# Designs tried in a protein design run: designed miniproteins, single chains, continued (2). Part 24

Each design is a single chain, and the fold is of that chain. pLDDT is the mean over its residues in the fold that is shown.

## One batch from the design tools (miniprotein)

Design m4854
Fold by ESMFold2-Fast:
Structure m4854 (fold): chain A 70 residues (1-70)
Amino acid sequence: MDEMWERAAELGKRIQELRERGGEAVEEELNKASDLVEQALQAAAQGDEATARRYMEEAERVLEKAEKKI
């Protein structure tokens, strides 16, 4: 659980920085990444660590796409 929360915090900071740099150009990708992180944390809170990890990995992939657009 702690590792999942640490990953969420790091991704949250990256999302914030990318939102400030790219603005509207990456808003759709950043919103999708934020939603996936929230879904991962919900799954983790319910004890579904495998599903939480899958959503977190997908959020990281979406964030990498956003970074390439900036």
Scores: mean pLDDT 81

Design m4855
Fold by ESMFold2-Fast:
Structure m4855 (fold): chain A 61 residues (1-61)
Amino acid sequence: SAYQQGLEAGRENAKIEIETDGTPSPYAPSPGPDSDESGKQATLGAREALEEEYKKYQEEL
């Protein structure tokens, strides 16, 4: 589903940002301009994944 795709993408993106900048961006960038239902679900998944990874990162600090 689009939601799960967004969730996976969000986790991968968070990992890459941590490796490159050393900190995950608190900014949850909207994945492209997409106005379809799939786009909305993907955005929700990506945001949820990003928030979860960010919380784990803060816990380690």
Scores: mean pLDDT 63

Design m4856
Fold by ESMFold2-Fast:
Structure m4856 (fold): chain A 61 residues (1-61)
Amino acid sequence: MAEELIEEAERAEAEGRLLEAAELYEKAAEALDAVAETHEQKIEAVSLRFRAIALRTEAAL
């Protein structure tokens, strides 16, 4: 589930659809965080959230 959202986010980002990519990365982070059992998975979710923030900032320019 989270992997599918990440793939969709990466595709949107590649197409220049930055706000949609940010939204998809946020959803992926939430989905991963909900099932995260290890510190590594939790760190990955945090990384996805930071990526979403970066894309939102870029889109606001």
Scores: mean pLDDT 80

Design m4857
Fold by ESMFold2-Fast:
Structure m4857 (fold): chain A 85 residues (1-85)
Amino acid sequence: DEKQKKADLLRELVEEFFELIEDGSSEEEILEYLEEWRRKLEEVFPEEAKEIFIEFLKKLIDQAREAGLERVVKVLEKVLKEIEE
């Protein structure tokens, strides 16, 4: 089930991402993590990887905003803008 696989990957990304933030990861480490996930999505969903990654980034931005993580939101918004261009 493609929908279930996508949901499971989103949950994994969200959980791992916020663990990195809680551990005090640098902007560079966050960017490297997101790039690794982009490659992983290209392997699992080769035709829709960009669209799925954009969707995942938007979910991370929403959760980071709700958590009051303004610096993290700005980093994620920069990544989203570069990919949408």
Scores: mean pLDDT 82

Design m4858
Fold by ESMFold2-Fast:
Structure m4858 (fold): chain A 91 residues (1-91)
Amino acid sequence: FAEAWNNLGNALSNQGRLDEAVEAYEQAIKIKPDFAEAWNNLGNALSNQGRLDEAVEAYEQALKIKPDFARAINSLNDVSVKELKNIIFSM
C-alpha cells in the first residue's frame, strides 16, 4: 500500500535518514501518484536536505492534487523564503 511507504518515510525522516525517507515517499507516489500527503512529505524531506527547488515542485504537486491542502501551502511559503535567503547569502 502507498500509505505503508508514506508511513515508512515518516519514520525514516524522524530518524534523520533523509535519503531513505525520500526513497520511501517516492515509492508511495509511484504506487499512488495522486497521494497529496506523500507529495507534501517528500517536499519536507527535500527541503530538510537543502534541495529547495525540488521541494517546491513536490509541494506544487500536492497543491495540484488538493488545492486546499493548508500544510502544503505553508510548506511552499517556508521553502520560498529559504530559497530567497540562499540567493542573498550566495551573493
Scores: mean pLDDT 77

Design m4859
Fold by ESMFold2-Fast:
Structure m4859 (fold): chain A 57 residues (1-57)
Amino acid sequence: GPATEEFARRHGLTPEQVEGIATLAEELGEDRAIQAAQRELGLSPEEAREGIRLARA
């Protein structure tokens, strides 16, 4: 949705990347998704949590 698109633009990501981290959180748990977002996308843990929240809304 629009909030996920704005988050993605703000962090230099695609909406699909943000949705991918939310999907990873559903499959492997939030902590693993946060670790992956830090490693692969350069997000902080707080930014990763916000992205997951917005993608789930």
Scores: mean pLDDT 86

Design m4860
Fold by ESMFold2-Fast:
Structure m4860 (fold): chain A 60 residues (1-60)
Amino acid sequence: MERERLEKEYSEKGKAAMKKILEDNPELGLSEEEQKELIEKAGKVGSHVPDSREYARALA
């Protein structure tokens, strides 16, 4: 239904945003496994991505 569609869309946007944050901030020094975990967490949290570095560090 509409709710499930929006939830999936926000999850996908969250994952895409986190992936871009990790690409733009390679100096964070995160391993591939840590990056994958952060992307998955971003998908669960939705589309709220405040500051790129702060957001990535908070989830790490």
Scores: mean pLDDT 64

Design m4861
Fold by ESMFold2-Fast:
Structure m4861 (fold): chain A 56 residues (1-56)
Amino acid sequence: GPLLEEARRLLEEARDFPLLREAAEWLIKNYENLSEEEARRMIEGLRRGLAVFRSM
């Protein structure tokens, strides 16, 4: 689904940031156990984290 595809894209973008990469891997692994709201919030958190790290 769109959220899982977004999570996979974020995993690739987070390759240089170990904590964000681990969070993205956890999200993908546990995707089926999460509500849509929970998955969306984690994706938004990952996007925010990437934006912060890229601004450094």
Scores: mean pLDDT 82

Design m4862
Fold by ESMFold2-Fast:
Structure m4862 (fold): chain A 63 residues (1-63)
Amino acid sequence: SKADELYEEGERYYKEGRYEEAVKAYLEAARLYREEGNFEKALEAEINAGIVLLERGVREVFP
C-alpha cells in the first residue's frame, strides 16, 4: 500500500541521516494507515517518528 511505501521510505531516510524527511515520511504513513483503519501500524509509524525526533533533539542539545 502507499502507507507501506512511505513507512519504508522513512526507514531509508533515517538510515541516510535525513531525519527531517524520515519524520515526514513516517507521519504521512501513519495518516494513511489510520485512513485504512490500520491503527496498529499507524501507532508504530508515529512511535518511529518520535524516536527520530528524540535522537535528533538529543544530538542538537547534547552533542
Scores: mean pLDDT 80

Design m4863
Fold by ESMFold2-Fast:
Structure m4863 (fold): chain A 97 residues (1-97)
Amino acid sequence: SEAKREVEEAKRKVEEAIRYLREGPEYLDKAKQLAGEAADHASLARGLVPESEKIAKAEMLAAQALRYVEKGPEYLDKAIEKLEEALRYLEEALREL
């Protein structure tokens, strides 16, 4: 389904963002782009399945992670934490789609 594709894209972008953030603060701009793309794909999926609380939580968590990345390298661990939570919700959503 289209919703499944959007959730899979959001998941991929979240996984890539986590990898870049773990490599160091020099990759913040790349991680910001990826976290933003993840939030966009999660938002599209939410529009397709508005009743999915898991997709809604993933969108919110990806957006929170983006805000932490935007605040700077001091918030790197918090950004990773929110992205890892978003990843769990995206994986659960995929099992239901």
Scores: mean pLDDT 89

Design m4864
Fold by ESMFold2-Fast:
Structure m4864 (fold): chain A 76 residues (1-76)
Amino acid sequence: SEAELRKLLEEMRTSKDPRNRLRALFEALSLLVDNEVSEELLEEFRKTLERLAKEDPSPEVREAAREALRVLDRML
């Protein structure tokens, strides 16, 4: 649901534990692949991934965000 995606986006942005950000990222990506979402949420998810890929303190989160962006690019 869009409400679930919005919650996961918030966890990706605000969770202090990189493991929680990573989990939220993968759950959000899975939800997006299997469900129709608004253009607003899709754009917000893409922008959040771009920020994580460039700015997240965890190298593992940065790499996961880059991989998620590649998945989104293949869907479009």
Scores: mean pLDDT 83

Design m4865
Fold by ESMFold2-Fast:
Parts: C-alpha cells; sequence; structure tokens
Structure m4865 (fold): chain A 91 residues (1-91)
C-alpha cells in the first residue's frame, strides 16, 4: 500500500504542477492531504479500495479548487489525468 500511495502522490503532484503552475500552494496542500490518507491507511489498516476512494475524494476537492482558479475545462482535464494515474498505480 505505502509504495502505491507514494507513487500516486508523486504523479498527482506532477499533474497539479502542470495544471496549476501559478498556484503552488494548491499542489502542496493536496500532497499534504494525500500524505495524511497514506498515514491513516498505515495506522488504521485501510483496504486498497478504501484508500482509492479517499484519494478520489481528495482529487475531487483539488478539481473544485482548480475550477475556481482556472475554469471548468482545466478542472475536467485534471480529473481525467488523476483518474488515469489511480488506474495505472492501483490497477
Amino acid sequence: MLEKATELIKRVQKILDEYAPDAPALASGVVLRMVGIAVDAELEGLSEEEVRERFREEIEWAAEKLEELYGPERAEEFRRRAEEAIEEVFG
């Protein structure tokens, strides 16, 4: 789990750096929140599916913030790229 969570966090950070280049605080905030999910997974023994769902919730939160800053088209592209990253990492 921790290895997959770490890989997803790195991929989401890279995607946010591409889609929110003028908002580094958004990328940092999302990464910290995702690290919190990874820590909770380790401490609480969350299933892979529970971790995936929590990461999807965090991606949706990030997409809402991205829409506020850059508009709906960029938010939708971010959602698409982030979901692809989840599927590639978790299968």
Scores: mean pLDDT 85

Design m4866
Fold by ESMFold2-Fast:
Structure m4866 (fold): chain A 68 residues (1-68)
Amino acid sequence: TVGRANEVKERALELAKQDPKLKEEYLALAKLAENGARLAQGNSGVGSMVVTSAEGLLDGLEQQALQS
C-alpha cells in the first residue's frame, strides 16, 4: 500500500507539471495519496481506502483532460 501510494503521488506530481490548468487538483491528489501512505502505517485498511480514492480521482481528472 505504501508503494502504491508513492506511485499515485509521483504520477499526480508529474501530471501537475504537464497540465497547468489542473495543477492544483493534481497537487491535492498527490497530497491525498501521501496521507493515505501515512494512515496505512497505523491502519492499513483506512490507508488503502484513501489511496484507492486518490487513484480513482486521478484517473477521472486524466479522462476529463483528454475529453477537452
Scores: mean pLDDT 78

Design m4867
Fold by ESMFold2-Fast:
Structure m4867 (fold): chain A 62 residues (1-62)
Amino acid sequence: GAEERIEEAVRLFEEGKELLKSDDRQTILRGIGLMLRGIGLGFDVYLETGEAAPEEAGFREA
C-alpha cells in the first residue's frame, strides 16, 4: 500500500540529512538527491491518495 512508499520517502529523507553532515561535496550532492527523491515519493503518494478536489481526482469522466 501507499504506506510503504511513505516509509521509504521518510527513510530517504533521513539518509540524505545524514549525508549533508559530511564535508565532501560529492557526498552532500548525494544527500540532496536522496532528499529530493524522498520528497518526490511523498508527493506521488499524496496525489495517489486523492487529496485533490473531488472533481479533479477520482473517476468522474462525464
Scores: mean pLDDT 72

Design m4868
Fold by ESMFold2-Fast:
Structure m4868 (fold): chain A 76 residues (1-76)
Amino acid sequence: SRAAELRSLAQKAVLAAVNGDKEKAIEHLEKLRALSGSPEARAHYEKAIEALEKGDVEGAIRHLAEGLGAELAHLR
């Protein structure tokens, strides 16, 4: 399932981000962006990457959640 794959990547990105593994978190977010069929979701994933580059883990998780929400709405 595409939804299951996107959820799995999002969970891996969150786990990496909260564990301080910025490079791994960005890698998973870039995969989400590449697989995304939603321009709105892609914009949120890009903002999540930018937040991580600035050390804003909470901001990154917020943007990731919004991006995943937009992605799952697009898949319906």
Scores: mean pLDDT 85

Design m4869
Fold by ESMFold2-Fast:
Structure m4869 (fold): chain A 73 residues (1-73)
Amino acid sequence: SRQLEEARRQLAARAAEVVASGMRKALEAGDQQQLDKLQQILAELQKDPSYSDIAQASQQAYDAVLAEMQAKK
């Protein structure tokens, strides 16, 4: 049980890191297709309650990067 909970927490943290990295890269490149793909992935994660922790962490990372990039210019 604890091992599964720790694994889930690590997966959520890794998903957030991947989303944040991909988001910054796409925004800096002006890559609208990549931005659309990231939004689609987030939407799919949000549809399944089994991935709620991963979806929440990923959405927070996405929102944080958007806020950072908007604050810069």
Scores: mean pLDDT 80

Design m4870
Fold by ESMFold2-Fast:
Structure m4870 (fold): chain A 55 residues (1-55)
Amino acid sequence: KDELLEAAIAAAKLAAEAGVVDPKNEEEIKKYLVEELDVPEDIAEEAAKKVVEEV
């Protein structure tokens, strides 16, 4: 669980840096993680919240 969450956070940050998602848009980050990377919805939601908090 924790390893998957860290991987999802890292992937979301990389996507934001590449301009693929808006790092301030929690819903956009969550959607990207679920639809493009097949991350479980609950983990994607937690990862999106953490990315928005850090950026």
Scores: mean pLDDT 79

Design m4871
Fold by ESMFold2-Fast:
Structure m4871 (fold): chain A 80 residues (1-80)
Amino acid sequence: MMSKVQQVLQDISIELANNVQKAVDNGASIDELKKIVDKSIEDLKKKLKEVGASQQQIEQAVQGFKDAGETLLKEAESKL
């Protein structure tokens, strides 16, 4: 049970990291980075529901991704 949830978290985290890295390397705008983060959060929520994660696990994972995304966007904006 928990291992399936952790696999989803790992897969979405790797996908987000790769998408953000490619976008940054291509000179993406902050709006483009926001879209990447938002899509990853929606995908995370959907996939966690599909594998039967508890509501508490979904909320905690989504909050973690939102916090990480907010930090990333703030750092990107500070480079302007």
Scores: mean pLDDT 78

Design m4872
Fold by ESMFold2-Fast:
Structure m4872 (fold): chain A 75 residues (1-75)
Amino acid sequence: AAVDEAFRQLLLGAKWLGWDTPEAFERVARVIEQAPAGKRAAGATVDEDFYARLIERVREAAEQLKAGKTIEELL
């Protein structure tokens, strides 16, 4: 699914950049939360379900990292 692929690419990017902390993932979730508003302001159609599901996966990943999981365990 599109959400699963986007989340996988996000995990790989985070691993490559060393953004493997709960705080980094919570920051990413906040940025994604702002994307629909930006697209609406630009007059674009927004897939609200896609963004909601992606945010959920990113926040779940932040909680798992907080519990001591690694990005490799989330892939």
Scores: mean pLDDT 77

Design m4873
Fold by ESMFold2-Fast:
Structure m4873 (fold): chain A 65 residues (1-65)
Amino acid sequence: MTSKLSAAAIEGIALQFEGLIEDIRVSGEEIEIYVKGSDKKGIEAAKELKKRLEELGLKATVHVR
């Protein structure tokens, strides 16, 4: 379960995937990750980011655009 995570911690994780993912949005307690369907590396990066966020107890959803 989600205990507590600051915006700064989310930004720190997001920076590790900068340039691989199109956009990251925080909607309440949910994190939305956007990636282009034609970008295989971006899709793999989005899956890894989702996994890391879920391991921290956050809800993350990948949106393929």
Scores: mean pLDDT 71

Design m4874
Fold by ESMFold2-Fast:
Structure m4874 (fold): chain A 85 residues (1-85)
Amino acid sequence: MEKLRELLASLSEEERERLAREAEEAARELRRLAPTLPPEAARLALELAEEAERLAEALRAGDAEAAARELVEALELAARLRALL
């Protein structure tokens, strides 16, 4: 976690904005995909979308600690979602 926080803290403003936009795009795609999934997978997809949106907010705010926590949660949710697909 500390190394991830340091990495995120080292990002430029331009890099943080690019990653935030990528996270927002992922969230939109997950919300679009959710209605096509079985109920359990749909729930995880929506939770992952919400986490990606929080990650984007943390990245734009320059909050490396929050961004690291949100990224870890997003990766855990993504792994659980992939296991259902």
Scores: mean pLDDT 85

Design m4875
Fold by ESMFold2-Fast:
Structure m4875 (fold): chain A 94 residues (1-94)
Amino acid sequence: MEKVRELIERIRELYEKALAAKTKEEILAQLRKIGALLAELYELTGHPLAVEALQLVADLIAQVRTLSVEEARELVREARKRLEELLERLLEEL
């Protein structure tokens, strides 16, 4: 499962970039890239946890659009734990 681990590492790197982003547009750009990698993860695994992670990121994108940049960063920071829990469970269930 080397490709799955590589995708999860790339998702984590993009999440760090989202948290470090200076603009809301940059946060949204990183979240969209994460969504694309989660879609690739679903194509490789067929796992329902990848769909749950996709839904989480889609919900984050929708909410971030309505928030200030500081509120958006806080929301993304709070959601990190849930995303990590989904990714860890996916790795354990493969």
Scores: mean pLDDT 87

Design m4876
Fold by ESMFold2-Fast:
Structure m4876 (fold): chain A 60 residues (1-60)
Amino acid sequence: MPVYSAEEKEAILGAFRRELEESALDEATKERLLNELEKDPSKAQELGRELRELDEQARA
């Protein structure tokens, strides 16, 4: 979506935050990813992909 409503942005951030909480990532990485999404919600797909890749590596 090229433009997000406040409700859409909150839903995206809430879902991402939940995924971070369930991940095995360290706190610094979680904060970095969440801050990047907060600054640019259009990066949700890219940051979600990075999150999942890093989570898989942490669990291996």
Scores: mean pLDDT 78

Design m4877
Fold by ESMFold2-Fast:
Structure m4877 (fold): chain A 63 residues (1-63)
Amino acid sequence: METETLELPLADLEAALARLVAEGRISPATAERILAQARRNNGVITLSREMAALIREALAALR
C-alpha cells in the first residue's frame, strides 16, 4: 500500500478536513481519525496517496 506523509499546520488540516466533509468526500469519523493522528504527531500524518491528494486539493481551494 502506497502512503504519503503530510506535514502542515493543524488549523490548515482542520479547515481542509471540514471542507471534505461538507463536500461529502469523507465521513466526519474519518476526519476525526486523521485529526487525532495529526494532534498526536505535531501535524505530521501518514495517509494513503488518495487521501493525501484529497487533502492537498482542499488546501488549494482554501488558498
Scores: mean pLDDT 81

Design m4878
Fold by ESMFold2-Fast:
Structure m4878 (fold): chain A 73 residues (1-73)
Amino acid sequence: MSLRELLYQMAMAIERGDEETARELARQVVDMLESGEVSEEELQEQLEQVRAAFGEDIARRAEEILREVREER
């Protein structure tokens, strides 16, 4: 699954209130960052696309979940 697909699935999970699925998808995104498969710049670019597609509230929650998952490691 691509970074874009993971972030879009995470945004849809947030929109429907499925926080468990959103967190599992966020862990996959963080794994891609830690492995070097995805850069911080690519992540920020795709998060801007999520904001455009799903709106500010969903994008902000996605960013918060990603931050929390990164801090838990």
Scores: mean pLDDT 84

Design m4879
Fold by ESMFold2-Fast:
Structure m4879 (fold): chain A 89 residues (1-89)
Amino acid sequence: MKEELRRKAEELLREGEKLFAEAKNDEDLFEAALLYARAAELALEAGDVELARRALEKLKEVAAKITDPRYRARVERLIRELERRIEEA
């Protein structure tokens, strides 16, 4: 089970990277952010803190590109929650 969660996290991280590279607007960036956040969550469930940190760093990169304050605020909340969980892991 943990190995399957780790593989799924790596898959979502790759999907997020593809969406980030192809992003044309804040909606696309927000979708990439959600994939990175989900990858970090699954990595934490798998016990892979390093993979979770990689996903979090990608999430921070995409957050920096979002200009819409509503999307940015939502992504910043995800970043804070994930940072807390990673520190406690």
Scores: mean pLDDT 87

Design m4880
Fold by ESMFold2-Fast:
Structure m4880 (fold): chain A 78 residues (1-78)
Amino acid sequence: SSMSREEVAKKLLEEARKVFNPEALKLFEEGVRLALETRDLEAARKLWAQAAVLNYADSKTPEEREGRALAEAYLAEL
């Protein structure tokens, strides 16, 4: 890919800032950081699920929001 993982993470966080409220955004940012720095995707998924619950803008389940956030993180690496 033409972008580094750090550049991908920065872009993902810029997108998240437009959508998430500040409390949800903090949890989402922590999840992205864990996924990139430690490769602890399980911990990242838990934080993204919590972020989805706090944001509550989507009527979909936390599992669906978690799955989409994880998929976006993986797709951004491709």
Scores: mean pLDDT 65

Design m4881
Fold by ESMFold2-Fast:
Structure m4881 (fold): chain A 60 residues (1-60)
Amino acid sequence: GSLEEERRRWAERARAAMEQILADNPDWGLSDEEKQRLIDAAERAGAHVPESLAWARAQA
C-alpha cells in the first residue's frame, strides 16, 4: 500500500462516518448544502490522516 491508497481509505471512512452522523441526527435541521459541506470537510480531513500518522510513526 501507498500513502495515496491510505488517503483514499481514510477519506472513504471519514465520509461514511459523517454520513452516518448526519443520518443519526436528522433533527439538527441542516440544509442539503450544509450536509454536503460537512461531508466534503470530513473527506478532506480523512485524506490528511495517513500523512499525520506517518509523521507520528517516524517520531517513535
Scores: mean pLDDT 77

Design m4882
Fold by ESMFold2-Fast:
Structure m4882 (fold): chain A 62 residues (1-62)
Amino acid sequence: MEKVKQLLEEAKKRIDSLKNPTLDEIAELLREVSRQAEGLPLDEKRKLFFELVKAIEEKLKS
């Protein structure tokens, strides 16, 4: 849980700092988070990316 929480907070902080995120910036963020999540159990990895996608969607809607 702690590792997932840490990665999610860092990712959300980066998303919030972007004014108009491009697809390339979003792809790079997802790639970096995926690399950092390597070795996590599938359940935790799935939870992490579910929350991350939700945060990205919310940012794009705002």
Scores: mean pLDDT 77

Design m4883
Fold by ESMFold2-Fast:
Structure m4883 (fold): chain A 69 residues (1-69)
Amino acid sequence: SEEKAREYAKKAKEYLKQGDYKKAEEALKEGLKAATDPKVREYLRKALSYLQKGDKEKALEYIEKAIEE
C-alpha cells in the first residue's frame, strides 16, 4: 500500500530528526516492503542508501520526495 509506504516515510523522517538513525533505517525498510509505485520505491531506496552512508541531508531530501509523490 502506497499509503503505508508514506506512513513509514513520515516515521523515518521523524526518527531522523530525533537522531534515531536505526529506527529511521528500519522505517525506510518497511516502507520499501509496502511501496509498489516505482518512483516511491526509488526515493525510499535512495533515502536508505544515503542514510547508511551517513548523508543525513540527502536521506531527508529523498524521504520528503517519497512522502510528496
Scores: mean pLDDT 86

Design m4884
Fold by ESMFold2-Fast:
Structure m4884 (fold): chain A 85 residues (1-85)
Amino acid sequence: MIVEDIEEYNKKLPASIEKFKAKHGKEVVIEEIKIEAYKNEEGEKELLKKLEEAAKEKEEELKKKFEEEGKAVAVKYEVILLEEP
């Protein structure tokens, strides 16, 4: 399930950042992207679409911004699942 993959990624992210800092000596900025979807089949499809869009547009934007400052950027995804009304 996409949510479980994101949750595992987020859980491992702090350790990955510390390892990167130790190896490269470069400051890492953590930016959070919030994605909301319903807990249903249509919501799962929308979640995937929003995640792909965020990865393409927001990660590129943040990378360009922080590269000018000599920093690396790591993106943390916050998934908010809404109950179907």
Scores: mean pLDDT 72

Design m4885
Fold by ESMFold2-Fast:
Structure m4885 (fold): chain A 78 residues (1-78)
Amino acid sequence: AAAADRAAARLTIEGLKAFAAGKYEEAAKLFEEAIRLARLLTGQAQALRNLADALEKLGKTEKAAEYRARAAELAAQA
């Protein structure tokens, strides 16, 4: 994978660690950065799903639903 996709994967791992620790705001920021760097559709879809999960924990359910829909669309194209 390109350096950007490796950086996105690392950010996703750090975001998942933050999520597991209950740091949902930190997790959301890390997943947003991962989405921005990811070049592969599969990586973008995974990061969007992870962001949606974090947003749902923060009570942002409508925004979470929007990102889940976008992730499903990208996954279908991958």
Scores: mean pLDDT 83

Design m4886
Fold by ESMFold2-Fast:
Structure m4886 (fold): chain A 88 residues (1-88)
Amino acid sequence: AAKKAEEAAAAVQSVRGAMQIALELEKQGKTDEGTKRAQAAVVAALKHMAKDPKAAELVAKTARQEAKKLSPKVQAAVNAAMDKAMAE
């Protein structure tokens, strides 16, 4: 129980960090680099938490909320990557 909670918290923090980096890269005109980093981090976190549905849902919810701070194009790309990673 405690070990899974720590892994879920780490996954959520990793996604938040990647989204913040993506936002800064987008402000620098490096939108493609930011998009790739955000997509890779979200997909990795969702795959890592795939066996814990509650943790995976928390990661996905966090990613969607943080993505709303990005441009519509980056938000759409991140959402598409999440939908693909969650579809089995």
Scores: mean pLDDT 79

Design m4887
Fold by ESMFold2-Fast:
Structure m4887 (fold): chain A 64 residues (1-64)
Amino acid sequence: SRIEKLKAVKEENEAAARELEERIREMRERGADETLILALETVRGGTRALVEILEERIKKLEEE
């Protein structure tokens, strides 16, 4: 179903966001370049925004 496909994409993006958070933490701990950290934080922010959009869409479809 459409809802099941959206849930799968949401779960994949939630996992990706968690992996990015861990990588950002590791990079900060080893003193990596701030520009590179900012780039990864931007990607993580986009991934989290997508999760929120997918969650709202799933909720609306489940209420119909």
Scores: mean pLDDT 83

Design m4888
Fold by ESMFold2-Fast:
Structure m4888 (fold): chain A 63 residues (1-63)
Amino acid sequence: ELLDEAYEAALKVIKELGDQPGAERKAFDAAYETLRKLRPDLPDAEIHRLAMEAVDKAIEEYK
């Protein structure tokens, strides 16, 4: 659920910018912001971990 929301945010960025420099970083930023807004109660480390996992999944999907 939470990971799905982050994944969708990251995937949108990757699909829009996939071949551009910085696409991966922007995807991470989108996932991180999405998670922070949905769960401001989570520790930074946990949100960072989920955002990284979401970006990895988005990149794998994009191929």
Scores: mean pLDDT 80

Design m4889
Fold by ESMFold2-Fast:
Structure m4889 (fold): chain A 80 residues (1-80)
Amino acid sequence: SQAENQAKATKRLKEFLKRAARVREMAIERGDQDALDEVQAEVARAAKSYNDLLLGKITLEQFEAEMERVMKRLDELEER
């Protein structure tokens, strides 16, 4: 159902935002401005994808693919 898809997407976005907040704090502690800028860009991309899903512009599968991509980018920033 649309409600189930929205709930799943909302949970996924919240998990991403919690991870992004932790990576952001790490970047601040390290004085890594490039990492801070990249975290902010990935947060904006995740928010846009979520909004596009709610507006029916993309599918849940496309949203999940984008979330996997932004999560992978956070992993790369954390390992740097």
Scores: mean pLDDT 88

Design m4890
Fold by ESMFold2-Fast:
Structure m4890 (fold): chain A 57 residues (1-57)
Amino acid sequence: MEEELREEERRRVNREIADELIEIGDELDVELYKEGRISEELLSEEARERVREEQRK
């Protein structure tokens, strides 16, 4: 029973958490690539863009 949050609020929070987990995953993939532990082809399109942004700095 959700005594503090309505079901709608709980679902919204769960979606926000899922979005954050995806973003964290992309950051971890970028870090692993920088360490040479994975190849670029294993990165998501978003993670590849992050690598390119870092290289353009």
Scores: mean pLDDT 68

Design m4891
Fold by ESMFold2-Fast:
Structure m4891 (fold): chain A 57 residues (1-57)
Amino acid sequence: MEALERAAEEIRKGIEAARQGDLETAREHFEKAAELLRAAGLPQAAEAVLATMEEVL
């Protein structure tokens, strides 16, 4: 599904931003990924993305 692909892209962008030290941009990307997953009916996946954000940041 397109929403899953977009969520994966946002997660990748968030990780890349975190590696660059841009934690604000990283948070924005992870939050977008979580919203996309919730819209796709995957609230557990959205929670997992936010948990990953806390671990990476």
Scores: mean pLDDT 79

